# Designs tried in a protein design run: designed miniproteins, single chains, continued (4). Part 80

Each design is a single chain, and the fold is of that chain. pLDDT is the mean over its residues in the fold that is shown.

## One batch from the design tools (miniprotein)

Design m14944
Fold by ESMFold2-Fast:
Structure m14944 (fold): chain A 60 residues (1-60)
Amino acid sequence: MSDEEFEYKLKHALELLSKLSKEEQEKAVKIAIEDVENDDSLSEEQKEKFKKALEEELKK
């Protein structure tokens, strides 16, 4: 996946996540991390960055 596509996807995911309750965010983050880890179009660096961003959003 290109960095531009990755950044767009990440921004969209974080925007959707911010609209959820804390309990819904926790469930959504768990599912999203599993999806990211199984996404062969992402590089290892992109997977780490995505997972870190999701975890950081959950801690807000």
Scores: mean pLDDT 78

Design m14945
Fold by ESMFold2-Fast:
Structure m14945 (fold): chain A 71 residues (1-71)
Amino acid sequence: SVERAQKVVEAIKEILELRKKGFSDEEIRAYLREKGYSDETIEEAEKVLENIKIGNGDYPEKVPVVSAPPA
């Protein structure tokens, strides 16, 4: 499916840029949903990147601050 493959590639690029800026996976997923990406497309892009990360292991991991615990 050309449409799906194209969207996955674009999602991968967005995820890579946002991860470099220190966004969490949850924040990135929310951002991509707002841009019109489907959950399926986002998940496939993340799976591709997970395989790459396991191989390279050089992606910066920055998590946003948690303001308060759930109690």
Scores: mean pLDDT 69

Design m14946
Fold by ESMFold2-Fast:
Structure m14946 (fold): chain A 75 residues (1-75)
Amino acid sequence: AEEEDFARMDEIAERVAELVRQANGDPEKLRALGDEEIARMEKEGRPEEDISLFRSMVTAAANGLETRRELAAAA
């Protein structure tokens, strides 16, 4: 049972990683891609827990990209 949950979490993490790659350092693009994927997941009837995990991962990644951009601009 736990292994099945880990496989689902890995799938979500892979989806986030692909969107991060597609965003190419742009936090606004990552957020937009994340919102589109969340809307798709909601239409598919995915568990709220999966959607929440995905949203959290996208938010963390986008905040990281934004911080890197701000640090580069400040240097």
Scores: mean pLDDT 79

Design m14947
Fold by ESMFold2-Fast:
Structure m14947 (fold): chain A 71 residues (1-71)
Amino acid sequence: KVDEFIRQGAADIAAAKDKEEVLETIRKWAEYAKKNFSPEEAEFVARALIAMGIAKGVSPEDARKAVEEGL
């Protein structure tokens, strides 16, 4: 379940056309994780979203802030 969710999140972030879309995608998926997973699973997803955002070219600070806004 979590692995499938991370795979879908990675696909959505990879498909994002600019940094603003990456950050909005991170917020959306962090909010979903908060509502649907345990706190430990949500934290794991949050870390994965940050890593994927950084790989797509957003700063670590912006990626972390986007996750915090979604959680």
Scores: mean pLDDT 79

Design m14948
Fold by ESMFold2-Fast:
Structure m14948 (fold): chain A 58 residues (1-58)
Amino acid sequence: MILLKAVKDYEAKKPEELSLKKGELLELIEIVDGEYVLVKSLKTGEEGLVPKSVLELV
């Protein structure tokens, strides 16, 4: 399992995106393109797209 951590709060701009809080832990599911990844929240179990720029590898 590849773990990611939100480096800042992020507010979803589209229905397919996830909102994140700084420090939230996520599982990488798929790299969608150069800008976005599909992740799963370890807190809620929800899946969605987030920008790579708001995430770091754990």
Scores: mean pLDDT 84

Design m14949
Fold by ESMFold2-Fast:
Structure m14949 (fold): chain A 81 residues (1-81)
Amino acid sequence: DMDLGVVLVGAAVVISFTEDEKARELAKELADIIQDVLEGKLSPEEAKKKLEELIEKAKEIKDEEERKLVIKLAEKAKEII
């Protein structure tokens, strides 16, 4: 899926360039959720629940721009799934 691929690229950018360790770990978790959906290891319902939990955790990211980006990527993944 090309739209989920865009979210994966966004997560990879956060992983590679963030200085916020929580943002990096949540971006890795986001990428894992999307990969599991693409591989058929997670149902859409399970994935949406995990993404909602990730969005709540992302509210604790201290860097405001990284927080906004991780939340935006997770919300976009929920819309596509």
Scores: mean pLDDT 83

Design m14950
Fold by ESMFold2-Fast:
Structure m14950 (fold): chain A 91 residues (1-91)
Amino acid sequence: SEEALELYKEGLKLYEEGKYEEAVKKYKEAAEILEKDPESTLLLANVYNNLGEALIKLEKYEEAIEAYEKALELDPEFVQAKLNLEEAKKK
């Protein structure tokens, strides 16, 4: 969905601006759309990984772990999500 991709891009921009709460909202909106589309599993995995990174910035470690685990369920080969999950579990 172009709508989901635009929401994801908005989230990335907000994250770069340090607006982590707003980035989380955009990532969650993108994920809600992508969850309904079985063809979008790899994009959804990327959205969950970036959601986890924004949640880490907000010190919401348990929610970040859940987001990274969802990314790995969708893409078990997602090296960056695996590394992020291991780091989050040490907090």
Scores: mean pLDDT 90

Design m14951
Fold by ESMFold2-Fast:
Structure m14951 (fold): chain A 70 residues (1-70)
Amino acid sequence: MLEEARELLARALRTGEGGIEVSPEMLEALEKVAEELKPLVEELKKRLGDSTDPELVREAAEELAEAALK
């Protein structure tokens, strides 16, 4: 689950060429709240499927980051 969230963030960073900035604090927060974010991660996986569309990946990563910061 959390590793899948990291994969989404990694894809956003890789395809965005300066896209989403992910700090170490944000990654640690995602790890600590991984179980709380599980429903969101599952929803994002359903929406993205196998998509490598930079826009969709960026939106998913932003949703995860916003949830982790709350």
Scores: mean pLDDT 60

Design m14952
Fold by ESMFold2-Fast:
Structure m14952 (fold): chain A 67 residues (1-67)
Amino acid sequence: RPPTPREAMLEALELILQGKSVEEVIEELRKRYPDLSPETLERVRAFAEAASQLSKEEIERLMEYLR
């Protein structure tokens, strides 16, 4: 089952915390979920670009909020 946009955003935040770039995050999500729609990938990309500007602590707080 492809993840919901919320689940995909949570995985994107985890990958950013691991030091991955936005492009690496999108490629990893495509590898894990080949059935993920282009529309969901675009939404996750925009979210990941915004989140990449946050500190590690801010990303961890955001992940807690999204759970």
Scores: mean pLDDT 79

Design m14953
Fold by ESMFold2-Fast:
Structure m14953 (fold): chain A 90 residues (1-90)
Amino acid sequence: GELIERAKRVIEEAEKLIKEAKKLPRDEATKSLVDKAIEAAKEAIKHAEKAIEAAKEGRKEEAREHLLEAEEALGLAAIHLGVAKYIAEK
């Protein structure tokens, strides 16, 4: 189903983001942003896993809500990582 496939993509992208974030230098300027990126990516995985569970149980409304929360958390993680990378490239 489309929803399960979207949720799996969120998990894959979030795991990739966590790996990338962990490779960045953690100095005074970047540490908070790197930590926020990892935290948001972990929340994205958590919500995506809940979306998959709800979808498999036929709870379509709950699955959609969890998917939206997962996509929002992934977006926040990407923003935090993007800012950290910009600072690190100075």
Scores: mean pLDDT 88

Design m14954
Fold by ESMFold2-Fast:
Structure m14954 (fold): chain A 66 residues (1-66)
Amino acid sequence: GPAPAAPKTVKKKMTIHLSRVEDGVTVSEEAIEVEFEYQETDDPLDTAASESNAIKEAIEKKRAER
């Protein structure tokens, strides 16, 4: 058969809801839309780990840009 396809870069968008609570009251809620990329492989565990790491990195990058 044909050669297997190379690992593919997947791009996704996710909306993350952040709440800030002071003195038991929610003082702000922000919806942050993050875009992240990860490598999709034939190993679902490797793919899941890459996606999880990409999400964390995207959040950190958004925080650094403010």
Scores: mean pLDDT 73

Design m14955
Fold by ESMFold2-Fast:
Structure m14955 (fold): chain A 68 residues (1-68)
Amino acid sequence: DPEAEVARYLAEIAADPTNAEAWLNLGKAYEKLGKYDEAIFWYSKAILLDPDNEEAKKLLEEVKKKVE
């Protein structure tokens, strides 16, 4: 359930805002909901926290194509 995933990952970020994986997973949950602008925001935050994360960079590029 992507709505439950959003709530879960928001709680994880509140507990540990340095958890780049939680930011990435939050973006993926928003993408599953069709909320591409939110997904772009959270993927961008995950990359800012971990610039070497190739998965986050690929997911960001893919979701940007969905808003074109």
Scores: mean pLDDT 82

Design m14956
Fold by ESMFold2-Fast:
Structure m14956 (fold): chain A 89 residues (1-89)
Amino acid sequence: MSEEEIEEELIKALRDIFGYPESVARLILQALKEAGVTPEELKEIIEGLKSDDPEKRREALRKINQILRQMTPEQDAALEAAVRAELAA
């Protein structure tokens, strides 16, 4: 699986399983990339999100939240502002 394929699978999982708009899913992906998430870590998260096991899906969402919480104040503020702008449009 290429890096581009991994990115597309994350967007699809967030959109199709969790109901995020594509714009918000892409913002989450960008935030994870800016936080230094590797393609290997993204693949693990995607496999968790696509699991039939609710526990594994929760663990994948926990990993996303943990990574996003370790962003700098500037990165966190930028993501929040971008999400607000997309939801207001």
Scores: mean pLDDT 72

Design m14957
Fold by ESMFold2-Fast:
Structure m14957 (fold): chain A 57 residues (1-57)
Amino acid sequence: SDRRRLLGQGMRYLGMGRGYRMLGQRYLRQGNVQLAQDYFRQSDQYDRRSQRLFDGV
């Protein structure tokens, strides 16, 4: 069903968001603030994408 497909895609986007957040934290600890900010921005984008998919269910 479309609902199951949307939930599956939303969960994948949540996983991507978590991955990017972990990368951002790693680079922040290394003092690479610019790269960390880029990864945090990508994490937020995937979180928003997953939220839109969950809202459609």
Scores: mean pLDDT 85

Design m14958
Fold by ESMFold2-Fast:
Structure m14958 (fold): chain A 67 residues (1-67)
Amino acid sequence: SLGEQLQRLAEAVKRGDFDEVKRLAEEMIGKEKAEEITRLAKELREQGYSPTAVAAYVLHEVVKALR
């Protein structure tokens, strides 16, 4: 289900597994959008945003891309 995919994506972001973030996002929204979102997520983590905040950002962008 979409909910299960979003949960797996959030967990991957929170643990910092950006290879898995890219893979999961690519399956949902395609390669180009997944690469952009993953890059921005890494930048937000480098800027000191919490894992939870970055996960919320990634989920928002993926859901937006599915509309």
Scores: mean pLDDT 87

Design m14959
Fold by ESMFold2-Fast:
Structure m14959 (fold): chain A 60 residues (1-60)
Amino acid sequence: MKGQRAKALKDYKAQTAKDLSLKKGEIVEVLEEFSDGRALVKNSKGQIGYVPLSILQLLD
């Protein structure tokens, strides 16, 4: 991956059309982190959306 990798610590269900749903254990690429506690991420299918940063474990 080109950016920072992260693992979902729990299932997350998208709340808006701009959000991305994640399953616990899913690995995503973090494209951007926001000061309000959101992250813009890309999944393995190339879908991009917002998730709470609090559900992500950042990987090296």
Scores: mean pLDDT 81

Design m14960
Fold by ESMFold2-Fast:
Structure m14960 (fold): chain A 64 residues (1-64)
Amino acid sequence: MLAERAGRLAREAALLLGEPEERAEEIGRRAEESTRLVLEKGDAEQLERLREIIAEAEAFLAEA
């Protein structure tokens, strides 16, 4: 769930910046993969901070 949210954020941001759909999908997949790595290796404090960062970014994109 959290990794999927990060992927969607990156994809939407890329689309807003005018990237082609195929490139935006690639950027989203890479963000999701990186987030999954952090979730597997991170401690509880790191995971909570990651949730906060993703929620802030989601709120920012909702304004765009």
Scores: mean pLDDT 78

Design m14961
Fold by ESMFold2-Fast:
Formats: structure tokens, C-alpha cells, sequence
Structure m14961 (fold): chain A 83 residues (1-83)
């Protein structure tokens, strides 16, 4: 299912990040975000990792944008948890 695929992509992306393959990590994290559309917690984790990858690549503006989206997804997760 799409959510399991998103989790696998996050794991592959983290492996790529640890191997210093930041371009590959970005690609995998972006795909995970697309598949995780209904899971704010997974989206928040993916954007946090995407932000870290962009910082390693020197793209500080994209890193900031990704971190803000991670915060937004985290807020949505906590809002839905109270419903």
C-alpha cells in the first residue's frame, strides 16, 4: 500500500543520506512525501530529512522551506490527534 511504500522510500533516503548521496536522498524523500499525503507525521519526518539533505548540499533556502513544511505537518498531526 502507498503508506508502506512511503516508509520504505524514507528508509532508502536515510541510507542514501548516511552514504553522503544527498541528491538521491532528496529524490527519495520527495517521493515519500507524495505517497504519505494523508499521514502528517510521516510527512513531517520526510520534510525534516529533506531539510537536512538540502543543508548538506548548501541549498539553505530550500532547507528552510522544507523545515517550515515539517513544522506545519507536525502541527496538523497534533490537531487531528485531538479529534
Amino acid sequence: KKLEEAKKLLEEGERAYKSNDYQRAVELFEKAIELAKDDPLLISKAYTLLSKAYRKMGDLEKAKEAQLKAIEASIEYFRKLRE
Scores: mean pLDDT 85

Design m14963
Fold by ESMFold2-Fast:
Structure m14963 (fold): chain A 71 residues (1-71)
Amino acid sequence: YLNNVEFIGKVSIERAKSLGSEEAVEEIKKLTEESKKKVQEALKKGNNEEADKVLEDFSVRSSEILRKAEE
């Protein structure tokens, strides 16, 4: 879970940098840190389903940030 969030975050940040969007880079960095905290909290509760939801939401939201940066 945490490794997946970190990996997606790194790839998304590199893509945002290639698009020249400093705003997207900062937004994805913030989203990555927030998602890591949510995943850690879900795992502490033993709630793998909630952790899966956080990972899915992170992927969707990071993709939306990148889509807007491509405009």
Scores: mean pLDDT 80

Design m14964
Fold by ESMFold2-Fast:
Parts: structure tokens; C-alpha cells; sequence
Structure m14964 (fold): chain A 89 residues (1-89)
């Protein structure tokens, strides 16, 4: 899980969003509670202009951040979801 998240983040930095999506999706399949993978999956879809998918994954990240007690990152993820929803409209 950690290695897949790191590989996804590296692909994202290289602007290879398709590879980033693949790696973050694989990380989530191994650990569905990996809130960082859900958030970064949202960021990768956002960079591709797939705003409806981005909003969905940001909301899942926000839920998981909140469950882990990270209110600040939960609020940030909810804000990113709202921005994505506005861009989708």
C-alpha cells in the first residue's frame, strides 16, 4: 500500500495522471481506509478535468480524514470537492 501511494505521488509530480490514478486505485484496493490515496486520486482526476470523479474521491477522503480525527484535512478535502463540483457544472 505505502509503495503504491509513493509511486502514484511520483507519477503525479511527473504529470502522468493516468499512471497516478492507476497507482492510487491499486493502493485503495489494498487499503480502502488510505485517505491519502483517496485524496490524491481526487487531485489526479481534477488535473485531468474529470471534475465529477474528483469531487466523489475528495468526499470519500474527507469522510476518512474525519473518521481518523483529522478535521483540518477533512475540511480541506470537502472544500476541494465543492470547487470540483462548481467546475463540473
Amino acid sequence: AKKLLEEGLQAFKEQNYDKAIKKFTEAIKLDPNNYKAWFNLGEAYFQKGEYEKAAKYYREAAKLYKEQGDVVLASYSELRAKIAERKAA
Scores: mean pLDDT 87

Design m14965
Fold by ESMFold2-Fast:
Structure m14965 (fold): chain A 71 residues (1-71)
Amino acid sequence: MSWGELLRRVAETLEEMAERGASDEETVERVARILADSGLLTPEQARFAARTLVDSGGARAAAEALRAEVA
């Protein structure tokens, strides 16, 4: 999986979780699994990155920022 493809998938997942009204904890866990499964990040790095994204303004804001980064 490429870095751009990973960021796109994370952005899509963040949007889906926000639409479902998922908790921050559930969103962090889901995003962390996607990041770890990519093989680009360790499980510890994946959890830290997922928490940082969700804490930075919520799932929707994080998704918008990631889409801008990949474009």
Scores: mean pLDDT 77

Design m14966
Fold by ESMFold2-Fast:
Structure m14966 (fold): chain A 56 residues (1-56)
Amino acid sequence: SKKEEAEKAAKYTAGSILEVGADVLEELGKRSSPAMQKKLLEKAREAREAAEENRK
């Protein structure tokens, strides 16, 4: 249905945004102190998990 297509498109878009966010967090981690890097990489992992959930 039209609603199902719109929902699928919205979920895909949200997943793509979360993946870009994770990539940004990983790059910031590479440029940060070891303690901050660990925290940023953990947040990137959480964002990637949320992206997978949204793209189902």
Scores: mean pLDDT 79

Design m14967
Fold by ESMFold2-Fast:
Structure m14967 (fold): chain A 60 residues (1-60)
Amino acid sequence: AVPVTAEQVARLLGVSLRDAEAIVRAIEMYRAGASREEVRAFLLEQGVSEENAERFLAFL
């Protein structure tokens, strides 16, 4: 599969590159078997806003 870049995530979701980098890590966690709850907790811990975390989770 083509690796997802932070720039692609930033454009798709309309988020900052900082938030997009956290989201790319979250995608890798989810692919490795992490739950939606674990992914949400990780995003919030990385400083991603609740709004941006929920937008990402809606597309899983």
Scores: mean pLDDT 78

Design m14968
Fold by ESMFold2-Fast:
Parts: sequence; structure tokens; C-alpha cells
Structure m14968 (fold): chain A 55 residues (1-55)
Amino acid sequence: MSPEELLVEMARALGRSDVPLEEQRRYLREFLTAIHHGDLARAREVVERALALAA
């Protein structure tokens, strides 16, 4: 999955969940930081943790 697809999946899952907006913003920040540093493995880890939290 591309970084853009990962971001969309994470945002949609969190947006459908009861996760507080402040915590959602923290996951988005962590994802963007990982992408900015070229760390795709870290970016994927952040998304996986967010999806597990949203489930």
C-alpha cells in the first residue's frame, strides 16, 4: 500500500471510531514524521497500531 493509501485507511478507521480527536491527531503526526524521515516501516507500524485501536 502506498503512503497515501495508508494515511487514508488510518484516517477513515479513526474517524469511524470512538478514539478522541486529540489521540487521532497524535497518530497522524507520528505517521507524517515517519514519512518525512523516509521510514516506511515506522509509518506502517503507526497505521497498524491506529487500526487496532479503532477496531
Scores: mean pLDDT 81

Design m14969
Fold by ESMFold2-Fast:
Structure m14969 (fold): chain A 68 residues (1-68)
Amino acid sequence: MKELLEKIRELSKEEAREKLEKLEKALEEAKKYYAEHKDEFSEEEQKKFEEMVAFYEEAIKVLKENLK
């Protein structure tokens, strides 16, 4: 996972922009799916989802910083 964040920092502005749009859309869709099916997730699955969301949010922040 940390290696992915390092690679994101090395992306060109064009690549960073494309990845940002894709990641933001994927995260929004994942959050909607989780909200709709929250009662179907185990406590362990909920924790994994929270970790995934935190990682994507961090990746999005790095991508946005690279585009400034």
Scores: mean pLDDT 76

Design m14970
Fold by ESMFold2-Fast:
Structure m14970 (fold): chain A 63 residues (1-63)
Amino acid sequence: GAEKSAEGAKKAAEEGDAAGAAVGAWQSRLNGGDPEKAREGARAGYAGDAEKAGEGAVQSAKG
């Protein structure tokens, strides 16, 4: 479940959409991903760092 949320977050990050990447990171947590990594990604995205938000979502989905 978390992998699709992470894929969406990574795509948003590649497009420079920090808010979209943050949402994807938070969705990874809701779909069973690592909550700490998802939180790190969401915080980065809300601060405008799309790349770190995407990375956090991917790490969250890996477990």
Scores: mean pLDDT 81

Design m14971
Fold by ESMFold2-Fast:
Structure m14971 (fold): chain A 61 residues (1-61)
Amino acid sequence: SLVDQAARTVLNALKEGLIDPDALAEAARRMGLTPEQAEAVRKGDPEAIRAFVEAALAASA
């Protein structure tokens, strides 16, 4: 799915240091994710990254 591909891309970019984890967590909070979810996104939790991607795709509609 597009969500799976996008989530994998974001996770890989975090692992390679191409994305600032703090900036990603802030973006997650601005999209309505909880503080706990945003912290999990910062830590590169795959489930949280997936939720972030789903929220981002919904927000861009």
Scores: mean pLDDT 82

Design m14972
Fold by ESMFold2-Fast:
Structure m14972 (fold): chain A 83 residues (1-83)
Amino acid sequence: SREEELERWFEEVMEITEKLLEKRKKERIAQKRADLEADPSLTPEEKEQKLAEFEKELEEQIRKNLESMKKGLEAIKERRLAG
């Protein structure tokens, strides 16, 4: 049915996006860790603190981006079902 096709489309787009964002998150965290480890001005404690802060900020940004995208996709799905 049209509803089943739209639901599969929605689920596929969300799954692909979540996997892509998770991969990018891991890559950014790994890069930030490497950058911090390479900084001779920082103590080990400061490096751990800055990495933790970066991870929290990145998680918040990803969360907001996913929420915005999900709402946008749900609106598109609803419009296509209504037409």
Scores: mean pLDDT 83

Design m14973
Fold by ESMFold2-Fast:
Structure m14973 (fold): chain A 60 residues (1-60)
Amino acid sequence: SKEELYKEIQKLLKEVSKNFDPETVFRFAEKAVEAINSTDLEEQKKLIEEMKKEIDRLKS
């Protein structure tokens, strides 16, 4: 659902905001806005997956 999508995005943004520079946070926020505003479910999932993978790699 869109509500679950929104919660996932917020969770990722909170994690980024705690661990990375404001510029990186803003970059992820831009992707989050694109994902939320997309009418294509596949594009939304792609953007979220990309954010998750990048965050995981940066954390590791």
Scores: mean pLDDT 74

Design m14974
Fold by ESMFold2-Fast:
Structure m14974 (fold): chain A 55 residues (1-55)
Amino acid sequence: MKAKEERYERVKAKLLEAGASEEDAEMMARGGIDSETPEEVLVAQAKSRAALLAK
């Protein structure tokens, strides 16, 4: 597999574990990699978003 695609899949999996929906995880993983955002920041954002959506 391509390194960039593997990175998308790995980040997406971490975001799903953080409680993000598949749509949010895919969007955040793609945007995060494009902006070179650290994975820990993306996970924190996913947890925050999941908490807000759970209202």
Scores: mean pLDDT 74

Design m14975
Fold by ESMFold2-Fast:
Order: structure tokens, then sequence, then C-alpha cells
Structure m14975 (fold): chain A 62 residues (1-62)
């Protein structure tokens, strides 16, 4: 099962290991990295990287 989350606001990567995301994009959450960040895969681009939890809304396991 995949944990899918929706991007709630635009986010621009600040470092090379982060994802740039647009509001309304869907991501697969791969793991929690720390209190602020998850490792996620963009379903739109297929890129994997760090994303702030604050810009994600969990949709659930699919």
Amino acid sequence: MKLIAKVTKDYTAKKSDELTLKKGDLVEVLKEVDEEYVLAKSLKTGKTGLVPKSVLEPLGLV
C-alpha cells in the first residue's frame, strides 16, 4: 500500500535533495525523515526528495 498526500501550497526546493512541488500535486510518502520532513516521490514527475510535512495533507493508504 502507498501513503498518498496532497500538496496544499506551492513549495520551491531550497536544497538539491528537496522536491519542488505545486499546490494540488500528489506525492507518495516513502518515510518520515525527522519532525519537519518526509522523503516523498512526486507522482507527477517521478522525482524523489525531501518535503516539509507542513505543505502536505495525507489522503490515506491506497
Scores: mean pLDDT 81

Design m14976
Fold by ESMFold2-Fast:
Structure m14976 (fold): chain A 74 residues (1-74)
Amino acid sequence: HMSEEEFEAEVLIALGSMYLALGDIAERRGDKETALELYQKAIDLFEEALKLHPDNKTAQKLLEEAKERIERLS
């Protein structure tokens, strides 16, 4: 059975993944400003997920991917 903290982490990961995908859409449309804002929201959500569940490898990987996207656009 999933703990409350694990469930909350999974919700944050799902939301972060949505923001990451929306950021990718904005980037493909040439909207760098919106893409950066959406990637930053994804980073914040993945960092919160990792505070609740530090060993979550999915959150760790997605956080790295979001950071790489920010670095690429900077």
Scores: mean pLDDT 88

Design m14977
Fold by ESMFold2-Fast:
Structure m14977 (fold): chain A 62 residues (1-62)
Amino acid sequence: ADELIAEAERAAAEGDYETAIRLYEQAGMQRVAAAPNDEERARAAAETRARIDAVLKKQAEA
């Protein structure tokens, strides 16, 4: 998950927003699957959505 997040951040910095979104989605799915309880699962989902929303906002401004 951490490697996918790092790759997603790099892709977003390079303007490759589609790749960044896909990598954040993959990292989010891994974090949700690995979550030990519902609270951690909800947190992982919310963090993933926030990261994707940030990328979409940058894409809309580009």
Scores: mean pLDDT 79

Design m14978
Fold by ESMFold2-Fast:
Structure m14978 (fold): chain A 65 residues (1-65)
Amino acid sequence: MTLEEQERRSLAYAKVLIEKAKKEGKMTEDMKKALEEVKEELEKLTEEELKEAEERLKELLEKAE
C-alpha cells in the first residue's frame, strides 16, 4: 500500500465517522474543524472507498460493542 492510498483510506474513515456523528447529533467542534480543513481531499474520495471504510469501521465498532 502506498502512502497516498493510506492517506486516502484514513480520510475515508474520518469522513464516515464524522458523517455518523453528524447524523447522531454528536459532531464536536474538533470534527467540524477537521472536516473543513480536509474538505477538498474528502471530495476526491470515491464512493467505493467510502463504502469500504464504512464496512471496516462497522466491523471494528461491532467488535468494540
Scores: mean pLDDT 73

Design m14979
Fold by ESMFold2-Fast:
Structure m14979 (fold): chain A 55 residues (1-55)
Amino acid sequence: MPSEEQIRKYLESLTKEQLEQLIKEAEEVLKNAKDIDDLKKLAEKIIKLGKKILK
């Protein structure tokens, strides 16, 4: 699993449109990932950090 700093750096490298799309995809993953803790945690981090970058 990538570190939180690696995730943040990657998200900051994206365009606003790419970041918004990734957040939507992460929200869909979170909705569908019933028992996959690592995937759920990654999706939650992407949503939280991405929304902070977008404001």
Scores: mean pLDDT 75

Design m14981
Fold by ESMFold2-Fast:
Structure m14981 (fold): chain A 60 residues (1-60)
Amino acid sequence: MKTFVIKSSNVTKLTAAALRAIGELPEAEIKIEGDEITVTVPDTPENIAIAEELKKEFDE
């Protein structure tokens, strides 16, 4: 498993990131805490690539 942290002070942006993670990473463990979303994915190239793109798109 590999873990990615997405941080945003914008609740709408965090909600969008969480919904995208839930939709695109069905095997991921997702935790939402304050201004952070922690996404833990299987250690596969596909899951890692999707998680990295979400972090790139939504992380501040």
Scores: mean pLDDT 80

Design m14982
Fold by ESMFold2-Fast:
Structure m14982 (fold): chain A 60 residues (1-60)
Amino acid sequence: KHELTLKFSNEAEAEAFATILKELDPSLEVSVDGTTLTIKSDLSPEQLIGLVLQALGLLL
């Protein structure tokens, strides 16, 4: 599995982003620890980055 870690300005943003990611792909293993979001997936790094960018577009 590939793992990606993202840091946010606050915990509420991290939780919102985690929710959006799970809605886009329920197979993602997403965990939030404070302002840190960790994503584990069998997707390629390119596919995972694509989902992250899509989720950022929905959040913004």
Scores: mean pLDDT 78

